# Designs tried in a protein design run: designed miniproteins, single chains. Part 78

Each design is a single chain, and the fold is of that chain. pLDDT is the mean over its residues in the fold that is shown.

## One batch from the design tools (miniprotein)

Design m2709
Fold by ESMFold2-Fast:
Structure m2709 (fold): chain A 117 residues (1-117)
Amino acid sequence: SNLIEAAKLIAELLGYSDKFNDEDLELIVEIALTIYENLKELEGEESKKTLEKFKEIGKLIVEHKPEVLELLQKEGFDEEESYVLAGIIAVLIEKSQNPDLDLDEIVEKIKKKIEEV
């Protein structure tokens, strides 16, 4: 699956290549798709800010792993959708390893990890 391959590359970039099997990554992808479908139906300012945070992370991931964008586009997502989805996957991966951190702390941790590479 192109989605599982994208999630695997994101997990590798975040330093968790040995923490997730394909079944774990499939679950993360299913949750990410559910979050994305729910967020795109919301018209509120808070949901727009959350989508923008995910997009920012996704752009940063794609700058370091352009194959992530190619894999998501093969599944029928456009460029902007692919950034948002990559960002959601990254946040879910990081949150699973740091369950006590809030969204802003997770976002900061991801940015620091990627900027140090």
Scores: mean pLDDT 86

Design m2710
Fold by ESMFold2-Fast:
Structure m2710 (fold): chain A 62 residues (1-62)
Amino acid sequence: GSAEQVAAAERLIAGMREAIASGDRTVLLAALRDAEKALPTVPEELRPEVEALIAEIRALLG
């Protein structure tokens, strides 16, 4: 993807990791929603990491 798409995906990944570290259900739900909406625009090389973090957030939410 473009440099802008890579930078956006890296910010998304950082936000998801912060949500996981927080353990806050509201923050986790927001991060999950944002990640799922952004997933189609994530470069293929970063998509597995985003998908893994989505799975981790889903597991934490039950």
Scores: mean pLDDT 86

Design m2711
Fold by ESMFold2-Fast:
Structure m2711 (fold): chain A 130 residues (1-130)
Amino acid sequence: MPPMRVILVDDNPEVRADIARKLAELGAEIVGIFGSGLELLEALKKGLKADVIFLDLYMPGMTGIETIKKIKEEIPEYADIPVVILAPKDTSEEEKKKALEAGADEILVKPASKEELREVLERVRRRLEA
């Protein structure tokens, strides 16, 4: 199968390392790893291409929801890119609903297992083929 091109954004370097390793073991091509929404927006504006973005819900300076909104407003060529929100374990149902309403396609609660990551990649792939 062709590798799915993934961008990963999380302010915690240990979380980034764990998720990137698991995604690579699942055959994904990690095309970008960033610590903030601002770094992601800069990379997308410079022409970085991906099939899916894994995005931390809470980061200093800009939240995952704010990041999704800025992609839609400032980078229209990526307005339809699938976004998987990475949420803390104690994230409320109301916060999850707000992320989906902002345009997130999927929500994964951290820590994310390799099987949960596999299932999300398969759902995203099917959506891209539709």
Scores: mean pLDDT 86

Design m2712
Fold by ESMFold2-Fast:
Structure m2712 (fold): chain A 78 residues (1-78)
Amino acid sequence: MEEALRLELLRLKALYAIAKKSGKEFDQIVDELAKRLNMPKEKVKEILEKEYQRLKEAGVTIEDLENRIKALEAELAK
């Protein structure tokens, strides 16, 4: 349960980094996700970029991602 929430938090932070155009932060999160999921970094990048495009098309905003991240961080701090 906790690991699934931590992976979701990393995923959301990566999507937020794409939205903010923060390449260094995105690369750091992709490296962590690749390690945890035992996947090549290139595959993780492709998946996250496709997910970001879908969220953008669904009308999800940068603020929505930021709020979701804060909510999950609060949940994990308990």
Scores: mean pLDDT 82

Design m2713
Fold by ESMFold2-Fast:
Structure m2713 (fold): chain A 89 residues (1-89)
Amino acid sequence: SKIEEEMKKEIKKLEEIIKEVKDVLKTKDLPESVRIKLEVEIIVGTGEIVVAERALRNKNKDSIIEKIIKGLRTVIKNMQQLLDQAKKS
């Protein structure tokens, strides 16, 4: 369905951001507090992807999928903000 395609798109976007965060953690000498925040966001983002993939597998109602998409978008926004801050360091 169109909503499933939309969720798959958000999952891919989050996977790419996690990859970028992991690269920043390897290439930048960051303050410990920033490093910990980035590592926490990887855990949160990875967990959201697991929930989303389970919802697709279980053929959950569109209303549930919409809530998960909103959650994925929130995590993406938070990670983008933190990633931008880390890159400026």
Scores: mean pLDDT 84

Design m2714
Fold by ESMFold2-Fast:
Structure m2714 (fold): chain A 83 residues (1-83)
Amino acid sequence: GKGQDLEEMIAEARRTIAELRRLVAEKKPPEELRREVEEVIDRLEEVIDMAEGKIIVSNEELINKFNETLARAEELKARIEAL
């Protein structure tokens, strides 16, 4: 049900934050990439707040923001791993 999907979304967002922080610690990327990582982490934390009901949004807005932020996180992970 919808509750299960929200829990999975929160879990994936938290895992992605942990992966980004690990990559920054291991690779020590340039300041510009570190700033982009912090911006993406902030957006993932906002998505978690939306999924937990702390910020009221439509399901469509939540899903779109999650997908866009996750795509950006994957792009940044690839860029940092290539260093």
Scores: mean pLDDT 84

Design m2715
Fold by ESMFold2-Fast:
Parts: C-alpha cells; sequence; structure tokens
Structure m2715 (fold): chain A 106 residues (1-106)
C-alpha cells in the first residue's frame, strides 16, 4: 500500500530565510536570482502557516494580497512568533517583488 503525501511546501536552498505564501514563482526566483533561501507554502490555513514557521523558523513572512480571513491568519502567526511580514500587491513585477523582499530583510 503506497501512501502519497501532498507537498504543502517546496524548499529552495538550505535554512530558508523567507516563507512565501501564495507566490511559489517568487520563492523560486528569490533563490535563483538572489540566493535568498526560501520556502513556498501552498496553503493559507492558520495551522499550515504555523507549522511552516515552527519547522523552518523564517526571518520574514511574505504573502500576496489575499482576502481578509487569510490576511488575518498570516498576521496572527507573524505576531505570535515575532516575525515581520510583508504583503505584496498582485500587480507588481517579479523584480519589484524581489526588491521589496530584499529591503524587508535588512
Amino acid sequence: METFKDLKTEVYGSNPQVLVIGDPELAKALYEKKKISSVALYSMKYSDIEEAVKKYKPKLIVSLEVPIPFKLAVEKVANKYKIPFLILKPNLSLDEKIKKVEEALK
């Protein structure tokens, strides 16, 4: 009996500095273009965000602008673990998103 587990996260590099929610292309680009280790989270559930934070201990949480219930979940986890969070507008280019993440990591 083979059990397949759905991958909730995809890790780029070692010791991920950035947890990216709702933008896996950004997570990949951070590592490939800037060598910033990242983890892409394919879930907006509070429990999945908290599990990823506990596992990877990121320096920054990044989310695309999402409906209020999901935004509140991100903010609540970020505040609980004292991690800064950054909300990105969906109309930003990939390079503009990368620049904002680099500025937030300073």
Scores: mean pLDDT 79

Design m2716
Fold by ESMFold2-Fast:
Structure m2716 (fold): chain A 83 residues (1-83)
Amino acid sequence: TAAVARLRDPRVAKVYQALARLVEEHGEATIAEVSKATGFSQSTVSRYLRILRDAGVVEEVAPGVYRLSSEEAVLAALRALKA
């Protein structure tokens, strides 16, 4: 799908990596925290997080608050795309 193709974008990968680190440290992360960690604008981060959500690799647990999906196979596939 188009969403899966976008997972190969290095900027999308950078947003995922930043979210994964923040989730490891704090359990969840806001758009503002990912924006600060990546240097991207909040609108850019929001767009990339939506791409990751549409691909099933992250979930929005509250408005603007994200964590990694519980789907292990999808997370493993996305991790391979980062490497």
Scores: mean pLDDT 74

Design m2717
Fold by ESMFold2-Fast:
Order: structure tokens, then sequence, then C-alpha cells
Structure m2717 (fold): chain A 106 residues (1-106)
């Protein structure tokens, strides 16, 4: 199954996204406007500009943590998750607001 999450961040705003699933999943993060510095699982930040993508994996039985900081103006981000798992758990923290959802994939 598949889902897409869209985020809008103001310059300097940080989003932390934690993803987990019962099976392995592929996550594609794309910047559709602006630019963002993105780090995966506490690794080094990579600058993504408009039209650029980063691909990461949720390991089976594990968690993928994405830290995203908007660096150039209003930044629009699309996150696509593809997995054979029946659902994915998403925890989103943006500007001190936290949301948690279990999203069905199949």
Amino acid sequence: GRFTLRLTLEEGEEAVIRLSADGAATVTLRVTEGAAAVSVNGGPAVLLREGEELVAEIPAGGTLTLRIVATEGETLIELEVVSEAPSVRVELDVGGRRAVAELPLE
C-alpha cells in the first residue's frame, strides 16, 4: 500500500516525523517548493532544493526518524510511504504540536 503526506513549513520551522510499520517500507521525501535540510535517523543533514528527493527505509520492526528544517522561504514537502505492511504509524511534531496516526496501507 501507499500514502502521501504533505507539509508546509515556514522558513526556520522544524518538523520531526517518526515512522514505523510491521514490515519494511520505502519513504520518499520531496521538496516541491523552497528548500529544506533533512537528516535521517540522527545522521548528517542533507540540503534538498525544489524538485530534489531523498529516499530512506523504515526497517522491519524499526523506526525511521526524519528531521526537516525549512531553510529558504515557505517550504512545501511531500512524503510518500510505500509498504506491503497493512498500516504505518506516523508521529509528527511541528512547532511544538504533535499528531499521531495509524494509517492503513492495504
Scores: mean pLDDT 82

Design m2718
Fold by ESMFold2-Fast:
Structure m2718 (fold): chain A 58 residues (1-58)
Amino acid sequence: MKLTDEEKIALAKVANRVLKESDLPLDVVSQTIADLAQAGKSVEEIEAELKRLAERLK
């Protein structure tokens, strides 16, 4: 899958916010982003999944 530079920056910002606002470990966040991006998910879908994981791991 080809991610644009803008999409990569957006995903990095989402990852940083999730890491600051939740107890999700960095490796879980990074793996989730990589897996969903490889599956062709949009930045919006990836952000939604990370928020869902953060709620479940509370």
Scores: mean pLDDT 75

Design m2719
Fold by ESMFold2-Fast:
Structure m2719 (fold): chain A 101 residues (1-101)
Amino acid sequence: DPAAEEEARQRREGLIGAIELLLETTRAWIKNLKRGVSLTPKQIEAIQSSAAQLAAFFRRQGADRAADLVERMAEAIINQDIAELERIAEEFARLLAELTA
């Protein structure tokens, strides 16, 4: 069905773009935390809110793995866990490779 194939393609392209931005964001946070940047309460609230909304978006698309990674990313940023963020960046890169194969 050409219509179903086009919808699937558009959904896949949207997911790829979102995950690319998340990988870039994760790498930016790793750099910031390595520089000793501390988070304000307002920044923590914004990170939690944004992660919850984005995880809900991914779950609606059936992208549960991406949703789980977003929630883990937010927790790692708040906990200033650089090692976990490096693992999450690697998992986002792997997920991108799977979606583009």
Scores: mean pLDDT 87

Design m2720
Fold by ESMFold2-Fast:
Structure m2720 (fold): chain A 85 residues (1-85)
Amino acid sequence: MSAEEILSSLSDEEKQQLLAHLRQLAERVEAEAAADPDNELLRRLLETIRELIRRLEEDPNDFKGLAELMLEAEKLAREYAEQRR
C-alpha cells in the first residue's frame, strides 16, 4: 500500500490524530536538533515534518504532496536512526 493510498483512506478524525502525532514528533526532533545542532539529518527531518504539518492544515486533500513529504520524513528518520547506531 502506498503512502498516497493510506492518506486518501484516512477519516477526518484519523487526519486530526496524524496532525497531533506530527506536532509531538516535531517537538521531539526540535529538542534533539537543539542538542546536536551540527546534525544535518535532524535539521532536514524537522523542516520536512514542519512542511507536512503546514500542508495538512492548508490542503489535507493534497494526498500526493502529503505522501511525498511523509516518505521523505520516513527516509530521513531511518538515516538518523542508523547514524545513532
Scores: mean pLDDT 78

Design m2721
Fold by ESMFold2-Fast:
Structure m2721 (fold): chain A 84 residues (1-84)
Amino acid sequence: MPRLSLEEALEIYRDVLRGKRHPPQDLFDAAKTLLDEAKKSSDPEERYRLATMALRLLNTIPKKSEEDKKLIEEAKKLIEEAKK
């Protein structure tokens, strides 16, 4: 299960949009929570929104680990599936 709640992940997302810097681990954990919520949603619009938010967070990580890259590909796949 993800370490952060959806509310905590959304707070980190809002901080990043306002130019606040977060540690890579917090960005990863927030993105993971957003993707897990996207997977649980049966609404394609919500899946698209949450997966896009997760991808934006992951793209702000300057030195991407293999785990970061794997989560980025997962987010891209969810975005593509939600468009169809």
Scores: mean pLDDT 82

Design m2722
Fold by ESMFold2-Fast:
Structure m2722 (fold): chain A 62 residues (1-62)
Amino acid sequence: LSPELLKGLARIGQAINDAADDVASRIEAVKKAAEQYLKETKDPELKKQLKTFADNIIADLA
């Protein structure tokens, strides 16, 4: 995994930690954190990988 992808995943983890203890709030936090990092990243491969990981995290939270 690239260092950039790990930074994206760390931001998602922090967003979950800061969210209310509620499934819907945690899913919303993951979506927002992933969208923010995707806007900052120009690497299409990194965008694809981060989106896949975010989708898997959301599925696990549901």
Scores: mean pLDDT 76

Design m2723
Fold by ESMFold2-Fast:
Structure m2723 (fold): chain A 104 residues (1-104)
Amino acid sequence: DKKEKLEELEKGREEAEKLIKEGDYELAADQFLKLGKAAFSLGTEEGKKLAADLYLQAVEAAVKAKNYELAKEGLEELKRLAEESSGEVKEYAEKKLKEAEELL
């Protein structure tokens, strides 16, 4: 079940990345945020790492869209993920948070 949900989220990520290639940055950012929240809700280490990647992609897409309100939402979600994580997952999320902060 959780493995199948991770595979569905990865497919969703590919569709959102296609939106980036098409120049639909704002829609891509919204999709990455939704996918990130879904990945985080799995409560697994893999889900949290995927959420960190997805939140960073949401911030990147939002910045390209010049939607700084949406970029800030992605950054706050990534910060929350880092604060709620521990060990290697926390280190991973903190690295993604630093990358996102450098975009603003």
Scores: mean pLDDT 89

Design m2724
Fold by ESMFold2-Fast:
Structure m2724 (fold): chain A 82 residues (1-82)
Amino acid sequence: SLLQSLLQQQLLQTQQLGEQVRQNMKEALDLASEHVEKSSKEAIELAKQGGVKGSSEGMRKLSDGLGYAFDKYLEKKAKEAA
């Protein structure tokens, strides 16, 4: 029936959308994990060397790493739209 065909099409579209979201989240988390680990090591080292000023620089490094991961995610989405 027409109704059954529509329901099957909606199920397929929902499954495809779910898989895309899962892949996008995995890529964003993988990028974030890599940059967070690197930035965390740098932040710890700076804190050991510089006290309050070193801790502030470390927080900036962590923020930069997260921003880079987010920018890469947006770049991927822009390429998919082109």
Scores: mean pLDDT 66

Design m2725
Fold by ESMFold2-Fast:
Structure m2725 (fold): chain A 79 residues (1-79)
Amino acid sequence: EPSVAEQLRRQIEAIEKAANDPEFQEQFKKKAAEIAAEARKNWEEAREAIRESTDDSEEELEEAERLLEEAVKKLEEIA
């Protein structure tokens, strides 16, 4: 079972890959704001769940949060 942080990381990687596709970028601009809002909401929920778990370290949480912030910033720049 992947950790919540690991699941979030995979979602961030998928967003990054989609954002780098020039053909997808035109369609993506319309949904970038929605995706950014969803990612932030998911992170807030994941952060609380991870705090209750002893499986993930604080370093893993910090890394996931940083990756999410960078991905959201990239999405907002596209929008």
Scores: mean pLDDT 66

Design m2726
Fold by ESMFold2-Fast:
Structure m2726 (fold): chain A 83 residues (1-83)
Amino acid sequence: SAEEAAREAVEAVRAASEAVLPEQQTGYALRAIGSAMDVTLLGGSEEVREEAIRRLREAAREAKNPIARLAGLGAARLIEDGV
């Protein structure tokens, strides 16, 4: 579901934030982007999209590394733009 995809995107950003190695951070970042695209592909409602954007931007603000921060911001933008 779109709600599950949104949850997975947020979890992936948080996983990227906790990962120590850059390759692991990048792997989780790519998962976050893919899951964010699935929110649109699965027909997420306005409420689901708005909540996902809010949570992704929150995760980006709390991110411990630049890769996780950019993943969160990028994922949020993809949902906002309906990609």
Scores: mean pLDDT 88

Design m2727
Fold by ESMFold2-Fast:
Structure m2727 (fold): chain A 58 residues (1-58)
Amino acid sequence: SKVEKLIELNKKSIALDKETIEKLKQTHPGDIKAEMLANLYQISKSAGEIVIESAKKK
């Protein structure tokens, strides 16, 4: 179904967000701008997780 495909795409997006956050923290330790950018990716990851949970309930 389209819902199952959307769940798979969101899982991949969440994985990429996690990888980007980890890379930013490793390559730019103590950089406030990199930390702020990592926070934006964290919001993206959380939004994707909400979409997946919403799709599972419907």
Scores: mean pLDDT 77

Design m2728
Fold by ESMFold2-Fast:
Structure m2728 (fold): chain A 96 residues (1-96)
Amino acid sequence: MEEKIAERRRLQEEVLAGSPPLSPEARKLLLQAIGQRIRMIGYLIDGDKEGARKALEEYVALQEELLAATDLSPETRATFRRYVRLEEEILREKIE
C-alpha cells in the first residue's frame, strides 16, 4: 500500500508539472470528479459498498473526460492515465 501511495504522489506531481492552466471547461470536469469522490466517501460512511463502487466508476469516467478536454503532451497524457488507474486501484481497495 505505501509503495502505491508513493507512486500515485509521483505521478500526480509529474502531471501537475506538465499541465497548462485548466480551461473553464476542464475546471468544471475536475470539480465534478471531486464531487464523485466525496459521494463515494459518503456511501462508504453509510455502508453502501455498491453506491461507492458506482461513484468510483463515475469519478474515473470524469477523469478520462478531463484528460480529453486538456491539451497535454503525449508524455503527460500517458502519465495522467497511469495516475487515474493507480488512483482507481487504491480507492477500490478502500471500498473492500
Scores: mean pLDDT 79

Design m2729
Fold by ESMFold2-Fast:
Formats: C-alpha cells, structure tokens, sequence
Structure m2729 (fold): chain A 63 residues (1-63)
C-alpha cells in the first residue's frame, strides 16, 4: 500500500541519519502517522533501539 511505502521510506530516511538504526519512539511515531498503529503495540514488541530491517519487518507485519 502507499501508506506502507511512505512509512518504510521514512524509517529508511531516519535510519540513514543514525547509522542504520532508529529508536522505538521514532518507529512508533512513523507507525502511528502512516498506518494508525498504536504506540502500545510498538512498545510491546520491540526494544528501545532497532535496526532498519527490524523496523521494516514490523511495519510489513502490521500493515
């Protein structure tokens, strides 16, 4: 979906600025903005910092 594509692009952009990693908080904001995924879901499944691949897998699983 276009929303998933935008979420993935934003995660990749954020990770590029942080050596290929993003915070759980950054992923939570992206997931909520593009896919409507509640913060609680992200915080329940993922550690405080994730790789771009882990973040993309999460988004694909919940889209």
Amino acid sequence: SMALEKAIAEVERLAKRNGGRITREQLAFVAQRYLGIPFEVVFAELPEEVTVEEAKAFLRRHS
Scores: mean pLDDT 87

Design m2730
Fold by ESMFold2-Fast:
Structure m2730 (fold): chain A 87 residues (1-87)
Amino acid sequence: KKEELLKEAIEYARKAAEAAMSGDRQTAIENFQKAAELARESGTPLAKEAAELFDKAIQAVQDGNYWEAAKLASEAIKKLEEALKSL
């Protein structure tokens, strides 16, 4: 279950980052929200940190800082990948 949640969170985060880089505000926010939800459901400490980064990425998108949102997403994805390795 945790592995599946982490993998899904990574996929939603990648979709969100692509949307952010394209300036697609609504798609970026929706996918970051889903990534954060799945990361929190996994219950791992690194995934909780990733979820906090996704919350910051959502705020960056809302502020029009799409590049910062994509950067935060990349950092969060790295934390989720580390969480997967530690299972």
Scores: mean pLDDT 87

Design m2731
Fold by ESMFold2-Fast:
Structure m2731 (fold): chain A 76 residues (1-76)
Amino acid sequence: SAAEDAAYLGALRRELEEMRRALERAKQGQATPEDVEHAKRAIRGAQQVLATSSNPEVRAAARELREVAEELLRAA
């Protein structure tokens, strides 16, 4: 439903903000093992979203989350 998509989009956007903060720490050489594990879980979660959601905004947020998490793993 539209309400469920809106709630899920909000959750993805909050997760993306957290991942961006973790990426900034990683770029400064301050990535923690917890940041790395969080990024791995975020990539798996984003892949699950992309397999199940047809909502364009949800899909866009999931792709961006995956890209930021992958960048974190490269910087770490």
Scores: mean pLDDT 87

Design m2732
Fold by ESMFold2-Fast:
Structure m2732 (fold): chain A 91 residues (1-91)
Amino acid sequence: EADAAIAELEAAVREMEEVVRRFERGEISLEEAKERLRELLARMREAAARFAELIAQGKVSPEQLARLAEVDRRAQEVGERAAKLVAEAEA
């Protein structure tokens, strides 16, 4: 179901945002942050693949597409922030 796939993507993005915040606060190590982010990216890829199949089948509403666009925007923002933090920590 499209709503379930969007909800999974929303949950994964929220968890990525939390991982980045915890790393910024020094609550988790760089290695732990990388591992958590890898797991979350895998979950997002699976949910995104399911959603892409639903779009191809014409089973997605314009409202659901708008929700996906917002989730994608948030994913890009947190991904860029995570990449900068990792690069700075490895420098």
Scores: mean pLDDT 80

Design m2733
Fold by ESMFold2-Fast:
Structure m2733 (fold): chain A 89 residues (1-89)
Amino acid sequence: MAEEKEKELLKTLEEGSRLIEETAEAIRRGAPKEEILELLEEAKETLKRAKKLAEENEALSEEERKALVEALEGAIEQLEELKERVEEE
């Protein structure tokens, strides 16, 4: 059902947003590098999953799907850059 697919997408987006917030808090409090890298990887994988769900979701208009996919791609790239910087110190 289209509504169930939308619910799964929204839940995955909420999970990704929550992980990003947890990552930001960990960085601010000076959490161990390993903890920050784990949170960044989990956030990145969650956003990749959301992107795939958005691409496969026929309930979204073509314009809505394109906008959401582009936003998710940008967020994933930013998380990848941040992870690389944290790994390099």
Scores: mean pLDDT 81

Design m2734
Fold by ESMFold2-Fast:
Structure m2734 (fold): chain A 84 residues (1-84)
Amino acid sequence: KEETLRAMKLAGDYASRGEVEKAKEELDRWLKEGKISEQAYEFARGLIEALEFFRRYVTDPEFQKRLDERSAELKALAEALAAA
């Protein structure tokens, strides 16, 4: 689908540069102008958010630390449950 492919390319291009907010603004503009479908918009926005989450994890030590703490907590709970 033309709209989905175009939206994915925009999302990928901006995400590769770390310009997530610019990608979201451009997608909002394209949706308002009728250049992409609502479904293509939702898909591309989800992709941008997933890529930003991953980028933040590898580039933000504090964000990574919080995720590691949460993962360690869940692991400890799983081990405690398995030992019971």
Scores: mean pLDDT 70

Design m2735
Fold by ESMFold2-Fast:
Structure m2735 (fold): chain A 86 residues (1-86)
Amino acid sequence: EVYERLFLGASPLAKEFYDRYLDAQIRREVERLMFEEGLTPEEAVERVTQRYADYAKNVLKLSDEEVQALTEYVRERARKIAEELL
């Protein structure tokens, strides 16, 4: 439910907080998958994206449209982070 408002007209403070929190979590997971698990950047991006998609669908019970929007955001951010770590 918290992440449902990521792309909505949430208050600037709330949106900024969740954007920063989500980015930090994505970065930590990409770093772990690449450096601890030895995955390629592409494999790490896909693994992180799938985990967030599963969480949004199964735990947060988001709509298909909201899951797609979150999945696209996570994939783009994870890809950029993986590129920065090379």
Scores: mean pLDDT 72

Design m2736
Fold by ESMFold2-Fast:
Structure m2736 (fold): chain A 73 residues (1-73)
Amino acid sequence: MLKELALKVRELVEQGKLDEALELVREHFGIEDEEARRVLMAGLVNAAIAYEEGSDEEHLETIVRRALEVARR
């Protein structure tokens, strides 16, 4: 689920495990381009932060979908 993925990516980034976060993005979305994966990783982190600060799951999903649209362009 997008929420679980976003929260996990945020945890990895907070731990300085950027390569693991980027690999998780590759595995879940099938995006091979490194720059696109970095854009989506940032979107997942932003979505998780918004959720932790009190936004609902719909807002989290919206942030992720927008990042995915940019990453796949």
Scores: mean pLDDT 83

Design m2737
Fold by ESMFold2-Fast:
Formats: C-alpha cells, sequence, structure tokens
Structure m2737 (fold): chain A 75 residues (1-75)
C-alpha cells in the first residue's frame, strides 16, 4: 500500500482531483496509522517533482482525506 501511495505522488502531483479520488480509494478500510504512513510516502514522492503551490494543494487534500478516515473510525 505504501508503494501505491508513493506511485500516486509521483504520477498525480499535477492532477489534484485524480489524486483525491485515488487516495480516497487507497485509504478505504485502512487504520489511521496506515493512512498516515501512506500520506507521508505520497507527499514525499510528490515533493521530488511538485512546486510549492502543488504541494500545498496535495497536502490539503491528504489532510482532508485523513480527517474523514479518522472520523469514520471514531464514530
Amino acid sequence: MVDKARKLGLELYKDPEKFREEIERLFEGQTPDEVKEMIIAALTAAQKNADPEQMEELSKIAGEVYRRVVERLRA
């Protein structure tokens, strides 16, 4: 799963909408700790190619998805 997250960061850093869709699918059924590891892997991979504005948008998306996963597990 971490390898898939890394690939999404490398391939989809220019496409925030597609990145959101793929990250949401990837995080389904995962624990908050697993999602955190996947977010770190994806954003670290994206940072190799993305500019600061792209990184800000991807970080916001990843944070939103992480928050939704955590809320689902606590509810």
Scores: mean pLDDT 81

Design m2738
Fold by ESMFold2-Fast:
Structure m2738 (fold): chain A 94 residues (1-94)
Amino acid sequence: MENLEKSLEFAREIGREFVEMLEIGRKAVKDMIENGISLEEAIKRVKEEMNKRLSLSKPITEKEARGFIFLGALDLYDQEKNEKARKLAEELLK
């Protein structure tokens, strides 16, 4: 990856915030699967929760929120073998 200083800053932040962001993403995926919320609503909720729970220097973008929904779907599939989560991750990758 380019810009070593940005990579180091990112590595420090990801170790601190990754678990929280992943948990928020996993919850949004479960809400999509179990309660039928749309991807747009899931993105909105993820943005609101991350901006509320994390001491961020800038607000989370829609692209970043979508990325953590994708990671949450992969994590849910890996941990629980949830086939709907796998299919959702495939759709998010397209």
Scores: mean pLDDT 75

Design m2739
Fold by ESMFold2-Fast:
Structure m2739 (fold): chain A 90 residues (1-90)
Amino acid sequence: MSQVEQDQQGISRFFETLRQHILPLLPEEQRERATAILNEAEEKAKQQVQQGVDVDKAAKESLKLAREKLREAGAPEEALEVIEEAIEKL
C-alpha cells in the first residue's frame, strides 16, 4: 500500500474518532451540520495528502477550518475544546 493510501486511511480513522467524541457534546439540532463540517474537513485533508502535503499538516489545517465553522454554527465550548486538543496533538 502506498504512503498516500496509508495516510488517507489514518485520516479516515482520526476523523471517525473525532466525530464519536464531538457529536455527543452537541445539541441534537446541531449534529447534522456538525457532521457535514467534519466530513468536509476530512475530504480536504485527504485531498491535501493526495497532493503531497504532510498528513499531520493536512489534518491540522482541516481541523482549524472545521473549528471555525463549528464556532460559527454555535457549537458549545466543550466540542471546540476537543478539536483544539486534537490540533495540539498534531
Scores: mean pLDDT 83

Design m2740
Fold by ESMFold2-Fast:
Structure m2740 (fold): chain A 72 residues (1-72)
Amino acid sequence: MLDSLPEELKEEMRITRKANLLKAIEEGPLSPDERSRAAAEEARAEVAREGITEAELREAKALYEKRVAAVR
């Protein structure tokens, strides 16, 4: 159950998911791989279904990159 996980881990999972959705949307159309393009379309559908804004996606990506940088 997610509620039993540390708050830090739960927040990291939310940020990582949103960052991955944005990455799929941005990289999918640039790929010749049909699976990557399909993943991008699916990511767009999920963003629309959940009402996630572009600002939220960009913020999650920035937070994810900061966490990666902190592991230096």
Scores: mean pLDDT 74

Design m2741
Fold by ESMFold2-Fast:
Structure m2741 (fold): chain A 69 residues (1-69)
Amino acid sequence: SMEKEKIKNEIDKLVEEALKAQTPEEMREIFDKLDELAKKYPEYVSEILDKRFEVLSKFTAEERKAIFA
């Protein structure tokens, strides 16, 4: 459906922006937007969590702590 395609495109766009983020603050803002999408569309929460994990796997444990501080 159009709604499904729009949601998928928004998730992909946020993932791309997260991969380009230069600071923990920018990463937090992007993850907050992904969390808002998961709240609005609970049926996509698993896909959003998988994408968050892919982005976070790029970073060290120390960098991840800075994002969630």
Scores: mean pLDDT 78

Design m2742
Fold by ESMFold2-Fast:
Structure m2742 (fold): chain A 64 residues (1-64)
Amino acid sequence: SDAARSGAAAARAGAAGDSAAAQTGGYEMHKLGTGEQHEYGLKAAEAGRAGDAAAASEYGRLAH
């Protein structure tokens, strides 16, 4: 799904240290997803916004 693709993009961006891209991908997953994708997408976006790329990567990965 588009939500899963956005979550994968957030995970890759976070792993690369790109917190801004991880924030964007997490927020897209939050908007497009339901259940866990909705919740973890928001957490990934918040972690990315805070500059915590590692946490953003983890939440993006968990939403698969």
Scores: mean pLDDT 77

